# Designed miniproteins, single chains, continued (2), part 22

Each design is a single chain, and the fold is of that chain. pLDDT is the mean over its residues in the fold that is shown.

## One batch from the design tools (miniprotein)

Design m4781
Fold by ESMFold2-Fast:
Structure m4781 (fold): chain A 83 residues (1-83)
Amino acid sequence: MEEEIDRAIIDLALATLSVAARNEGKEEMAELFEQARDALVAGDYETAIELLEKLSELAKKNGDEQTAKIAERVRELVRRLAE
């Protein structure tokens, strides 16, 4: 039950972050959040972690430190869920 609730919270967070990124014109970052969410829903936690790592690196390269930190935190939550 707790793991399902945590998974649902992470799913909602990824969906919200994707919409926020699109509203800010950050289309590639929005797409990566959506891909990470799809992987999470499919139970493919390793792919979700890899996509969030790629998103964090892309955000850092673009000077978007806030999005990079958010992606790193969400990645940590997915990693804990996978354990």
Scores: mean pLDDT 82

Design m4782
Fold by ESMFold2-Fast:
Structure m4782 (fold): chain A 69 residues (1-69)
Amino acid sequence: SVEDLLLQIKGVGPRIARALVALGLDEESLVAMDPEALTDLLVNLLGVPRELREETRESIAALQERLRA
């Protein structure tokens, strides 16, 4: 499920993963999004700590690369 994919992102637990799914984020959108834009959403609106920003962005980019392969 897309929720299970979102749990692979650094700083994303079940609460944030469920919030993203409720906002309409699906696998296609996850792959298509700019990793910086998704990182900004997670840090600024969903409560991922600022200290994890770089790791969160890197984990998003890595996940997107795996899904595109």
Scores: mean pLDDT 85

Design m4783
Fold by ESMFold2-Fast:
Structure m4783 (fold): chain A 103 residues (1-103)
Amino acid sequence: MREELERKIAELAGATLEEVRALLERDAAETPDSAAARAALAKLDIAAEAIIAAGLPEEAVEHLARAVEAARARDYALAQAYAGEAVLTSRPIIEEQGRVVEV
């Protein structure tokens, strides 16, 4: 699942999640925008996990690809917005599958 997601993202965005995570980790450590870069990194990780749990829905994968493109352009706010859309798209699919975390 993770490898298939990486392949789809690379095809759509021209960059892998791993590449963009490395860029955002560096930005979070080295730039005045560290808080925004860290937030974008966290949102990308949440979105990737949600997409994998939902079984790679095409719409959610497309949103994550747009988030990756925005992150490469250092538009951290836009990257967070697209990652959020990927999570929102994935959530109903996870709920329909009855995958509730037992509390």
Scores: mean pLDDT 79

Design m4785
Fold by ESMFold2-Fast:
Structure m4785 (fold): chain A 65 residues (1-65)
Amino acid sequence: MSEEQRKAAEEAIAKAAEGLAKKGLTLTEEDKQRMLERASKGKTAEEAAELADLAAAGVAIERGV
């Protein structure tokens, strides 16, 4: 993916990590890598960020948060 897509995805992941940490869930490096991999399937920076957010929501559901 492009540098802009990667930065958008990393920013979305960081924001999701902060939100989940407030709920008592700490994202692992493995969780973050899964989110980044899903974001890499996006065609634009906006789509990459959206896919990262969806992946974060999936992790939250799996962990019951």
Scores: mean pLDDT 78

Design m4786
Fold by ESMFold2-Fast:
Structure m4786 (fold): chain A 67 residues (1-67)
Amino acid sequence: MAEKVLENARKTAERYLAEGKPGEARSAILSGEAMADVLRAKEDLERGVENPVAEKLRTSEAGADAL
């Protein structure tokens, strides 16, 4: 569902641009991209495919394996 998150972020950004708020539009895109990366990483992990973002999330969340 990463593409859906990006599409929603784009629509939100378009709304902010229509309101004359380019800073908020930029923030919406950046947040959407970050969320899409996380969702892609989860999907790759569920499919048994290695993904650098998934590895970072696993290491960050678990912590114990590195300590």
Scores: mean pLDDT 68

Design m4787
Fold by ESMFold2-Fast:
Structure m4787 (fold): chain A 111 residues (1-111)
Amino acid sequence: IALNNIGNIYENLGDYVGAAKAYEEAYKLNPSAENANNYASAINKIGNYYKNQGDYETALALYKQALEIKKKIGDKNGEATSLNNIGNVYKSLGNYEEALKSYEQALEIYK
């Protein structure tokens, strides 16, 4: 659908917020694995931006949102990646118990 093309244009412009909105609408209209992956990817890029700015709380919320999308579509590799990102944020916050839990959940998926 045209929304995926619009999202791709926003990504090429570096507008990940615009891309995420376009991909979210595509996912709502057709909850395919492709649309879900595009949406989750855009959210992860926004999360990386906030993490790099030191806004770990916003990054954590975005990575958790991407994780839920990956779970719904059964993308085990995407789930593991999101769990590692969540673990890295908790580690940066000094919350080692939550970081360890997230890393262990990612490791179980790679079995």
Scores: mean pLDDT 82

Design m4788
Fold by ESMFold2-Fast:
Structure m4788 (fold): chain A 55 residues (1-55)
Amino acid sequence: SAAANRAIAAAFRERFGEEAYDFFMRAAGHDYAKLVALLQRLGVIDAAGRFVPLL
């Protein structure tokens, strides 16, 4: 959902900071759904949109 995608984007910004958020939002064309798909492809979040723990 749009609300879930916005929440994931906000959580990404909080966890990884402004510079990373700006970079990935530009790469996603400022589209929250595309950002979520990109983060899933990179293994930052899982298929359910949950952040993968840093080990």
Scores: mean pLDDT 84

Design m4789
Fold by ESMFold2-Fast:
Structure m4789 (fold): chain A 87 residues (1-87)
Amino acid sequence: SFNEEFLRKGLEIKERSEELIKKAKEAKEKLKLPEEVLKKVEELTEEAIKLVEEAWFEPEEEKRLELLEEAFKKLEEAEKILEEAIK
């Protein structure tokens, strides 16, 4: 059902965001990652989580899907930024 899929996707975004922040903090300590990279990753993951929270309270299914898609885009952008920085 849509509700089950929504819950699953929301949990995925939360879990991936938490893991990504942990990786970014570890990279800052071990690889001397620039503070701006860590800040940008935290900012994008916070935006993704906020979009999931907005989607949870959105009554229109179409708008809810748009919010989830935007949340995934923010998360993917954060993942790419960290991946490129730790190359």
Scores: mean pLDDT 84

Design m4790
Fold by ESMFold2-Fast:
Structure m4790 (fold): chain A 71 residues (1-71)
Amino acid sequence: AELEARRLEAFAEARARVAATPVTLSAEEARRRALELGREAEALRAAGDLEGALEAEREAFVYAALAARAA
């Protein structure tokens, strides 16, 4: 429940950032950043750093959403 609540909050904040952020990156650049952050999230999760993994997931979501808007 705690991790789910924190993910919900983090993704709500990420959605607000996406809505407020103009598309200034190419779709390719944004996609690359999202993939890099996704890999960091998996590495942090494997190391047991669930809070770091959540933050990296949140950033990856923002860049993935920006990539979709730029495409």
Scores: mean pLDDT 75

Design m4791
Fold by ESMFold2-Fast:
Structure m4791 (fold): chain A 99 residues (1-99)
Amino acid sequence: LTPEQLAAEFDAAAYLLAAATVHVIGKKEADRLMEKGEYEQAVKVLKDALAETERYLARIREVAARHPDNPGVRQALADAEAIVEDTRKYLEEAEKKAK
């Protein structure tokens, strides 16, 4: 690995960890609120979590554009896309209960 490839893998991993942290905290807080019947507050928490995970995904996409053949960066991109999708599905379920 070149120093540039190592730096790219580190950046991608750091953004992925940040996205995963936001996702886990957001889901736990939303679950707590939904158990109390506070569906509108749960929707707000998940919308904030989705926006923040999407910002980290965008940063990983920038790294991937510069290092398209780096397997660590590609894996971080795939994992971050899965986190955003899971957050979105969780938001959809909370919105259904709020209606």
Scores: mean pLDDT 89

Design m4792
Fold by ESMFold2-Fast:
Structure m4792 (fold): chain A 64 residues (1-64)
Amino acid sequence: RDELLSEINRAVSEALEAAEKGDREKAEQYIERAVELAREYGGSEENVEELRRSLERQADELLS
């Protein structure tokens, strides 16, 4: 469980870093990875969807 949580946090960090560098494709890949890991961790559908929306919004702001 702690290992999955660490991987989720890593994927989130990688997504935002890619967005800061202007790499939209890489940012989207890491967002999908974070969402998939959150599902494995046992997140509810609502929480997983909220995570996706939050990360997509932050990435779009960084890419703009």
Scores: mean pLDDT 80

Design m4793
Fold by ESMFold2-Fast:
Structure m4793 (fold): chain A 88 residues (1-88)
Amino acid sequence: MKLRVGDHVRLRVTGFAGDNRPREVEAEIVDEDGRLRFLGHPEAEGIVIGKDFSKREEGDYALVLERDPETGLWSIALAEVVERRERG
């Protein structure tokens, strides 16, 4: 399955925005490589991965990247794509 630019995804992630509880966050696919723009979190980055290795009924995985404001270092979290919606 090839993702389309403009597809809306819901991700389940732990550690997002400094919260160690599992969260559902919304993102839009902004390019054909699966790069994500997070709604309400413009400094977070992400990319959808694993679709060729982990075709599950519940969806694909994503990497979520956030910059730690105290250290300036990037953190990386693995998230699960729990929903995809076509936006066209």
Scores: mean pLDDT 68

Design m4794
Fold by ESMFold2-Fast:
Structure m4794 (fold): chain A 67 residues (1-67)
Amino acid sequence: GKEEILELLEKAGVYAALGRYDEAIRLLEEAKKLGAPEELIEKAIEYLRQGNVEEALKLIKEAADSL
């Protein structure tokens, strides 16, 4: 449900902030499968792959706020 998606997005944000990008990306992909906004999640994953944590965290927050 919505709460499970929010928990995954929150956890992804924490891992991203800690520099643990592979863990963050895994959690974002899980959130997407459960119904998180696909476009925002895919863009956040792209930014993490580029090492742009600031932009990724903004998109993760936008995805959470859109639920």
Scores: mean pLDDT 89

Design m4795
Fold by ESMFold2-Fast:
Structure m4795 (fold): chain A 74 residues (1-74)
Amino acid sequence: EELEREIEAAMVIIEAAVVKIAGEKKGNEEAVKLAEEAIELAVEALREEDPERRERLLEEARELIRKAKELVDA
């Protein structure tokens, strides 16, 4: 269970990092900022002891990634 949760957080970090790179290539500073915030939240989730709070942090990170992707694809 713990390893599975760590993998989930790691995947969110990887996705956010990819979106950040795409935003940088396109010169979209807002997308880069949102992706950086998503990375910070996902890293915080890795340190979070409470499973419910961890999931909330990951949900917030995923929402920021979604917004950043929309900006990159614009």
Scores: mean pLDDT 83

Design m4796
Fold by ESMFold2-Fast:
Structure m4796 (fold): chain A 69 residues (1-69)
Amino acid sequence: MSREEALQEAVKHVSKGLEALDAGDKETAAEHFRKAGEALAEAGLPEAARAVVDLGTRLTGIEIPYPEV
């Protein structure tokens, strides 16, 4: 995955996570925030990946693991 593709995937997953939160589906939202974190880590943005995972955990109340790369 290129950096550009990874950033596009991260944005896609953040948007889907926010939509799931609006629908009250915290489990689906947590999964999307987890995938956004993985995509940001692959893009070479580990600090942004951590921030997105931390945000997702706070918004959902579900502990999301940090990505391993």
Scores: mean pLDDT 81

Design m4797
Fold by ESMFold2-Fast:
Structure m4797 (fold): chain A 73 residues (1-73)
Amino acid sequence: MSEEQRNQLFIESAISMVEATLTVTERLPPSPAVAEAVELLRKALEELRKLTDADKAIKLAKEAIRKANELLA
């Protein structure tokens, strides 16, 4: 597999992880914490779609999910 193809697959995986987390979070009972988590995840998703570096994409996705989980605790 080429480095370019591998980067694309990891970026797509990072996007899928954030999209899955966003979908679950949007289904939670409405609260200020849920609203903040949803906005954070949506913002992260927009940033992810602009990235071309797989390592940066994975790191951003993990941090966004971690911060969303902290808001929901």
Scores: mean pLDDT 83

Design m4798
Fold by ESMFold2-Fast:
Structure m4798 (fold): chain A 80 residues (1-80)
Amino acid sequence: DDVIMMIDMGDMYGYGFDDVITTGDDLTTIGTDWTQTGDDGTPDVGVVYYDHADDAYGTGVGVDHTGTFMGTIMDIIMDG
């Protein structure tokens, strides 16, 4: 299933976000387990978040279609 959904992750986890797009099942996984491993998938989900603790932006990519997230969270330092 391919559903695009925008969510507000900053308010859920105390982190800020810029843009979040995900396919259905990745919603919980991205927020809870940022380092979950996917099986033979292709990165299909992108997420950008703003970390208020470090004043930085982060980005991740996940693998959907099996209900698994696999990706790396990268942080980009942004000065205000």
Scores: mean pLDDT 34

Design m4799
Fold by ESMFold2-Fast:
Structure m4799 (fold): chain A 60 residues (1-60)
Amino acid sequence: SVKLKATKDYKAKKKDELSIKKGEIIEILEVLSEDKVLVESNGKKGIVDRLELREVSEVI
């Protein structure tokens, strides 16, 4: 699914990453690599690690 819901807070660890709050809706815009996705949440865009996104979100 293109849309996920954050089940936990995620804090950006690198300059191009996005911080996400629990309960926010996350839309996957582009798969950049095996380890990185471009997402949008709460009107902001940024990169998130794919494995960490899976740990902190659920498909809706």
Scores: mean pLDDT 80

Design m4800
Fold by ESMFold2-Fast:
Structure m4800 (fold): chain A 105 residues (1-105)
Amino acid sequence: MRETAEALLEAYVELLREEGRDEEAERIEKNTRELLENSDDEEIEELARRIAQGIARMVIENKYPEEYIEELIRKLKERSERAAELFTEALKELQRQLEMANLAS
């Protein structure tokens, strides 16, 4: 799980920097690395899931092209198949929530 969380963290930090959120990227990287050092496997898995959700929100809210999302999934899969799985699950869940919100409006 540590490699999964690290792969997701690196992707999230890179996205934050691409969005000009350099200070937030540094803060999140530092705080998340500290959590990883003090967490068990179960806590690391939950942290990885939360990071994946953060990435999913950024790519959807900022309307990243499908090509970028596919490349991100490929890069994550090369480092950790579980990281790509968690990110894909987060994307599907967020898309489902947005569809339900539009239907309820």
Scores: mean pLDDT 82

Design m4801
Fold by ESMFold2-Fast:
Structure m4801 (fold): chain A 65 residues (1-65)
Amino acid sequence: MTPEERLRERAREVLEKLKSDPNATDDEILAQLAREVRRLADELGVSPETARRIFLELAKEYLDS
């Protein structure tokens, strides 16, 4: 598994966990997801550019749901 694929999988896990909080707004969920994706990207050696792309993919999937 590439660092990019691992970041995407970990970010999906974070999103599912954030979605389970009944008190969180969409804005709060997306803001927290953005912070976690940036942190995970740094840990996994994924570029900020690639991390931003993965965040936008997941944010779109979430909002289109």
Scores: mean pLDDT 83

Design m4802
Fold by ESMFold2-Fast:
Structure m4802 (fold): chain A 60 residues (1-60)
Amino acid sequence: MEQAYQAGRNLAITKAKAGREVTEEELRVTARHLSEKYGVPFDEALEAVRRGAEEALREM
């Protein structure tokens, strides 16, 4: 799910620039909103959000 992946990337980058860590709660809240908006399973959205966040942090 591209939208969830990009949301995860943006969340991680925004938090890192602010000197903060992404929390599990923030990942879950983001995944839930995208799951509801796009009608995809929560676990699929959460996996994409986590992957986006992890890859963005590895690139920094």
Scores: mean pLDDT 84

Design m4803
Fold by ESMFold2-Fast:
Structure m4803 (fold): chain A 55 residues (1-55)
Amino acid sequence: SPQTEGEILQWMAERGIGDPSRLTPEQLKEIAERVGLSPRATRRLLRRLGREVEL
């Protein structure tokens, strides 16, 4: 959802992470727990966001 995507982007921005593909497994787990998604669902959403933000 847009709200979940915004929360993920905010979490990444606060930590200076611009590339979703460079997230560690620990960071993926933390995001998943924060947004209430499974790690698999979170990873799929991050791959979509990475494609939309690639300049």
Scores: mean pLDDT 72

Design m4804
Fold by ESMFold2-Fast:
Formats: C-alpha cells, structure tokens, sequence
Structure m4804 (fold): chain A 120 residues (1-120)
C-alpha cells in the first residue's frame, strides 16, 4: 500500500533510508499484520504510537500487562507481535524476556528481513 509506505517514510528514518527490497518486506509485513488481526491502518498507528511512547519513556522496556492497559483491544500475543514489528520499523529487535518486552540493538537490513520472516 502506498499510504503505508508514505507514512513509514515520514516516521521511520530506518525505513526511509532502507533499500527497496527491505521497504517492500516491511510494507508486506505491516499489511499482513493488519489483515491477520482485522485492524485498520489508523488503529495500527494509534496502537503502535501508544506502545512505543510508553516503551521509550521506560528505558526501552515494558511489562506485557502494562502494554495491555494502554491497548486493551489487542491480546497479549498481538501486543508482543506489534512491539516486535514496531522495533523492526526502527531497524531494531525487540525481545520478550519473561513478562517484559525489551527493545534491543540495531540490526542490519538483512537481519531485519530475517526477523520479519519470523512474524506469522
């Protein structure tokens, strides 16, 4: 979707500077996520914004229960997948460590594509 691509270019420096192959992989993964969970793009942007505002304010980590309070219409599984996808939009990995989502290190474009393939 051109709308998704344009929004990603405006909001994510990693995406804006990525190869066409990486940009396509990210857009395809976002579209798949929206379809899988019956989310509108506006709902996706709102949920992602709420999660990452909180995660970044809390030293790059958050309890799943805290994220669920922020976005109650998503399941715990959906919140973990969204947090992982959101990190990949910034060229980073997010990991579930016990009951916490932890924002990790910067990834290469190849590593981002490999991580996107793990999202179902």
Amino acid sequence: SKEIEEWLKENFDFFKNASEETQKAIVDTVETFLKKYNLSFDEFKEALGKLYTYILANNGKAKIEELKELVPYLSEEELVELAKLGALLEGRKAELVGDEVVLGEKLSEKEVIEELETLK
Scores: mean pLDDT 88

Design m4805
Fold by ESMFold2-Fast:
Structure m4805 (fold): chain A 116 residues (1-116)
Amino acid sequence: MEEERERLLEQVRAMVDAARGSDTAFAPVFDEEGRLTRLYVLGYDAARGEFVLMELRPDGEEARVTPLKTKEEIEKAYQRMKELVESNPLLPEELKQRILEVIDEAYERMKAALEA
């Protein structure tokens, strides 16, 4: 349990670092036992040609994909991602701040892309 949680948090840190400077952001969701239940991904889907909010299962399989076609939908996805990170009691504060920075950066890039 403890070692699995530590490895999972290390993987989340690596994903956050990899997402810096991109139009992709992540928000992990844990259950009461500290197990990953969902990974939310906010980013551009090149195959669809649109921004998406994707819910992934712990094994990486898609649980839900929501297309983001309007500024309002992107804003709602952005707020949802921030709420998931801020309300997560199992994320260390330093990791919360890093994830929130990546979410903020991705959102600003998405807004700029829609206005161009």
Scores: mean pLDDT 75

Design m4806
Fold by ESMFold2-Fast:
Structure m4806 (fold): chain A 74 residues (1-74)
Amino acid sequence: DVEALIAQLSDPDPRVRLQAALALGEIGDPRAIEPLERALSDPDPDVREAARMALIKIGGERAERALARWRERE
């Protein structure tokens, strides 16, 4: 369920957030794009990596814009 996975991106447990980001990437639903963009700023580096990979897997203009904004921070 995409809505449940999106909610799990805000879970206090970074392992739950990691699994949610990975699952959202596999599903590819664009509803996850803005929540995953927020997860690019997660304090846990593994969650940030999973969010980046998920956005790449989802693709499209909105996901590409999210990744472009993140790359500018490099």
Scores: mean pLDDT 85

Design m4807
Fold by ESMFold2-Fast:
Order: C-alpha cells, then sequence, then structure tokens
Structure m4807 (fold): chain A 83 residues (1-83)
C-alpha cells in the first residue's frame, strides 16, 4: 500500500467516525425530546461508539496519528452523551 493510499484510508476512517458521532448526537437529541427511551438509545448508540473506537485504531494502524487522535476525541464526546 502506498503512503497516499494509507493517508486516504485513514482519512476515510476519520470521516466514517465523524458520521457515526453525528448519528449518536441525533439519537441523543431524540432521547432528550422523549422520542426514544434510554434503552433504545443505548441499544442503537453502543455499536456506533464501538465502531468509532475501531476507526480510531485503524487510523493509528495506518500511521495517521492526527486522524487517530481526532477519532479518539469523537469517541470521548460520544461517551459523554451516556451521562
Amino acid sequence: MTAEQREAEAEAALEAARELQKEIEELAKLLEEGKISREEFEKKAVPLIAAIGLYAAAASFLGNEEAAEEARRLLERAKKLFE
């Protein structure tokens, strides 16, 4: 794999993590508005949080520590929504 391909794949992983974070934030908004239960929120959001963690690990494995760190920040933001 070329350095350009590794960078592109790491950027794609970070973008996927951003999309998952946005989905979790939409679910949190539905929970706040009383449109879904906490149980439904957790059932849907827990797999998304796990996927963000996997994308952070993938970016780190590909050697893009900036993308990995950004994905880890998205993961921490998502986890705070479970408070």
Scores: mean pLDDT 82

Design m4808
Fold by ESMFold2-Fast:
Parts: sequence; C-alpha cells; structure tokens
Structure m4808 (fold): chain A 58 residues (1-58)
Amino acid sequence: SMEKEKLKEEALELAKKGLPEEELDEAEEQIRKMLETEEGYEVLKYIVEQAKEELSKA
C-alpha cells in the first residue's frame, strides 16, 4: 500500500541519519521484514515516530 511505502521510505531515511554506514543493509532488510506483517508495521511506525522526535532534538 502507499502507506507502507511511505513508512518504508521514512524508516530508510532515518536509518541513514542515525546508523553507521555498515549497518544500513541490515536495517533495510529488517524494515522490509517488519512491513510484511501487520504487527511489524505497527512496531515500525512507532519506532519511526520516536526516531523522528529524537533526531529533531539533535
């Protein structure tokens, strides 16, 4: 869905800002796996919102 695609893009951009380069491939795979389930989608959505708030403070 468009909402899942948007969340995926936001999560990847946050990973690029918050994680070292060597962890980005692993982060992308974890994001993809989380988006395959309804439960994972809700957890990723929560993580993304928390990460946005923390990065906005930095």
Scores: mean pLDDT 78

Design m4809
Fold by ESMFold2-Fast:
Structure m4809 (fold): chain A 62 residues (1-62)
Amino acid sequence: MTAIAEVIKDYEAKNEDELTVKKGDILEVLEQVDDEHVLVKSLKTGKEGLVPKSVLKLLGFK
């Protein structure tokens, strides 16, 4: 089952590996890569990238 998370605050990508996300976006969580970053896929755009774990709220598994 894939984990789904909601963006709880806007985040702008600072490098090529990161994803720009907006509050209210729904993301698929692919992998936790370290204690502070998760690899996600935007369900809105289909883009993948890293975002800080602190900007996400886990909604559960689908």
Scores: mean pLDDT 79

Design m4810
Fold by ESMFold2-Fast:
Structure m4810 (fold): chain A 57 residues (1-57)
Amino acid sequence: AVEVVVIPLPADASDEEARALAAELERRLRAQGYEAVAMPGVDLATGERFVVVTIRR
């Protein structure tokens, strides 16, 4: 099964903070034995930043 989680970031979050969070979440999930990929993103309509985490179980 594939699970996708979108984590919205605060309006004051930077691109660097989004990338750091994505890398940390991917690292922690992989350390727990999950096949996970995390990517930072930005909503082009709102400018709000988020992190998308994809987990395969």
Scores: mean pLDDT 81

Design m4811
Fold by ESMFold2-Fast:
Structure m4811 (fold): chain A 65 residues (1-65)
Amino acid sequence: DSEKKAVEAAIRHIAKVLGLSKEEEEKLLKEAFEKGLSVDEIQKEFIDKIAKDEELKKKVEEFES
């Protein structure tokens, strides 16, 4: 229960930061639950993507402002 809610919250937060649609958010949730990904694994995967993508990095900086 708590872990599932934590995963959902992490994905929702990432979706807001990256400007993802609700459909994209739901797809990520399904993939995370299907693969049994932890919050740490989800965060690491998106940190890696942001680090490699200059546009995503700018969105994160703008969101944190």
Scores: mean pLDDT 74

Design m4812
Fold by ESMFold2-Fast:
Structure m4812 (fold): chain A 71 residues (1-71)
Amino acid sequence: ERREEAYLRIVKAANDAIKDVDAGKITVEQAAKRLEDEVTRIMVEAGLYDEETAREIAKRVAESVKQTVEM
């Protein structure tokens, strides 16, 4: 299922971003930017949302990850 595949990709992208920040490979800012771009692309490619809606959701995901890592 297209939706299921997209959600799994989003979860993987978020986990990879957290791991990379924890390992010191990228900054929190870089991780948030990468996540916003990747999540937006995944959602649009999967046909789940238009680009505007996908971008809004992606920003929330990126902010959540940034806050979790910075705490």
Scores: mean pLDDT 79

Design m4813
Fold by ESMFold2-Fast:
Structure m4813 (fold): chain A 80 residues (1-80)
Amino acid sequence: MQKAKEKLELGNSYLGKGNYEKAIKYYQEALKLAPDDLDLQLQALEGIAKAYEAMGNKEQAEEYRKKAEEIRKKILKEVE
């Protein structure tokens, strides 16, 4: 849990610095470390989508936004 949150924070940090490749790398590592943490999965997928949008890759950004929306629906279903 702690390691996945650390990777998410690194992703956010690099996204803020404009280093989109490193941001995506750390977000992907966070996803791998916490496959059952839906809140973390949502934040990491939204971060990847923002990085791709900032890089001008609108197709990849849309793909990751759709992945984030599916996680959001799962969160809503579990809370009901």
Scores: mean pLDDT 83

Design m4814
Fold by ESMFold2-Fast:
Structure m4814 (fold): chain A 75 residues (1-75)
Amino acid sequence: MEEKNKEVQKALDTAKSLADFVLEHFPDDKQKLQELIAQLDELIDYLRKNYGDNPIGQKAIKELEKIRDELLARL
């Protein structure tokens, strides 16, 4: 159980870092933004399947959905 919580947190932290990196270095690169959105959608689906009933997983999914929506707004 502790390992699963660490996996979710690491995934969320990694996704946030990647989003920050892309927005800092490639803010107008539509292709890079689309690639990042696709990666976030895959991660969200993974978390829904494996951690959908876990409160930490649910929180991570909501945070990733917000990041995805912010990226979509830039397209």
Scores: mean pLDDT 81

Design m4815
Fold by ESMFold2-Fast:
Structure m4815 (fold): chain A 94 residues (1-94)
Amino acid sequence: MNKEKVEEFVKLAEQMSEELKKAIELIREGKLSKEEVKEALKQAEGQYEQFLKLAEEIKKETEDPELLKKLEEAVKKLEEALKEFKEAVEEYLK
């Protein structure tokens, strides 16, 4: 059933969003080096691309409109978290 795949994806996306929020706090506190911040950005962008590919594959197999909506909302929330993370990185690196 596609419901389990969608729910697993949502949990992983939520976990990544929380990790990004924690990284933003560490950046704002000045606890990370510039090199660590640059590496974190590279890793976050790579993970986001993998999530987009996974979402596309799940979407192809999913017929339930409510599950599709849940998947799209999870992707959008992750995109917003990544945008906030990138803004924090840019401000820190100047």
Scores: mean pLDDT 83

Design m4816
Fold by ESMFold2-Fast:
Structure m4816 (fold): chain A 58 residues (1-58)
Amino acid sequence: MSPEIQALLEELRAILSPEELAAVEAALKTMRDQGASDAEIAAFLRAVLDYARAERAR
């Protein structure tokens, strides 16, 4: 796994609930099974992280 994806997952583990994290990990498995690139996965994780941070700021 790329260092960028690893760092993004670590940030997400700090802010997401176990249920939310499980959903993200399931989505990653599906994306990998469909041949998604590391860049596509990193973009997805960045979007999730940005959304989660915005929700916490409410």
Scores: mean pLDDT 80

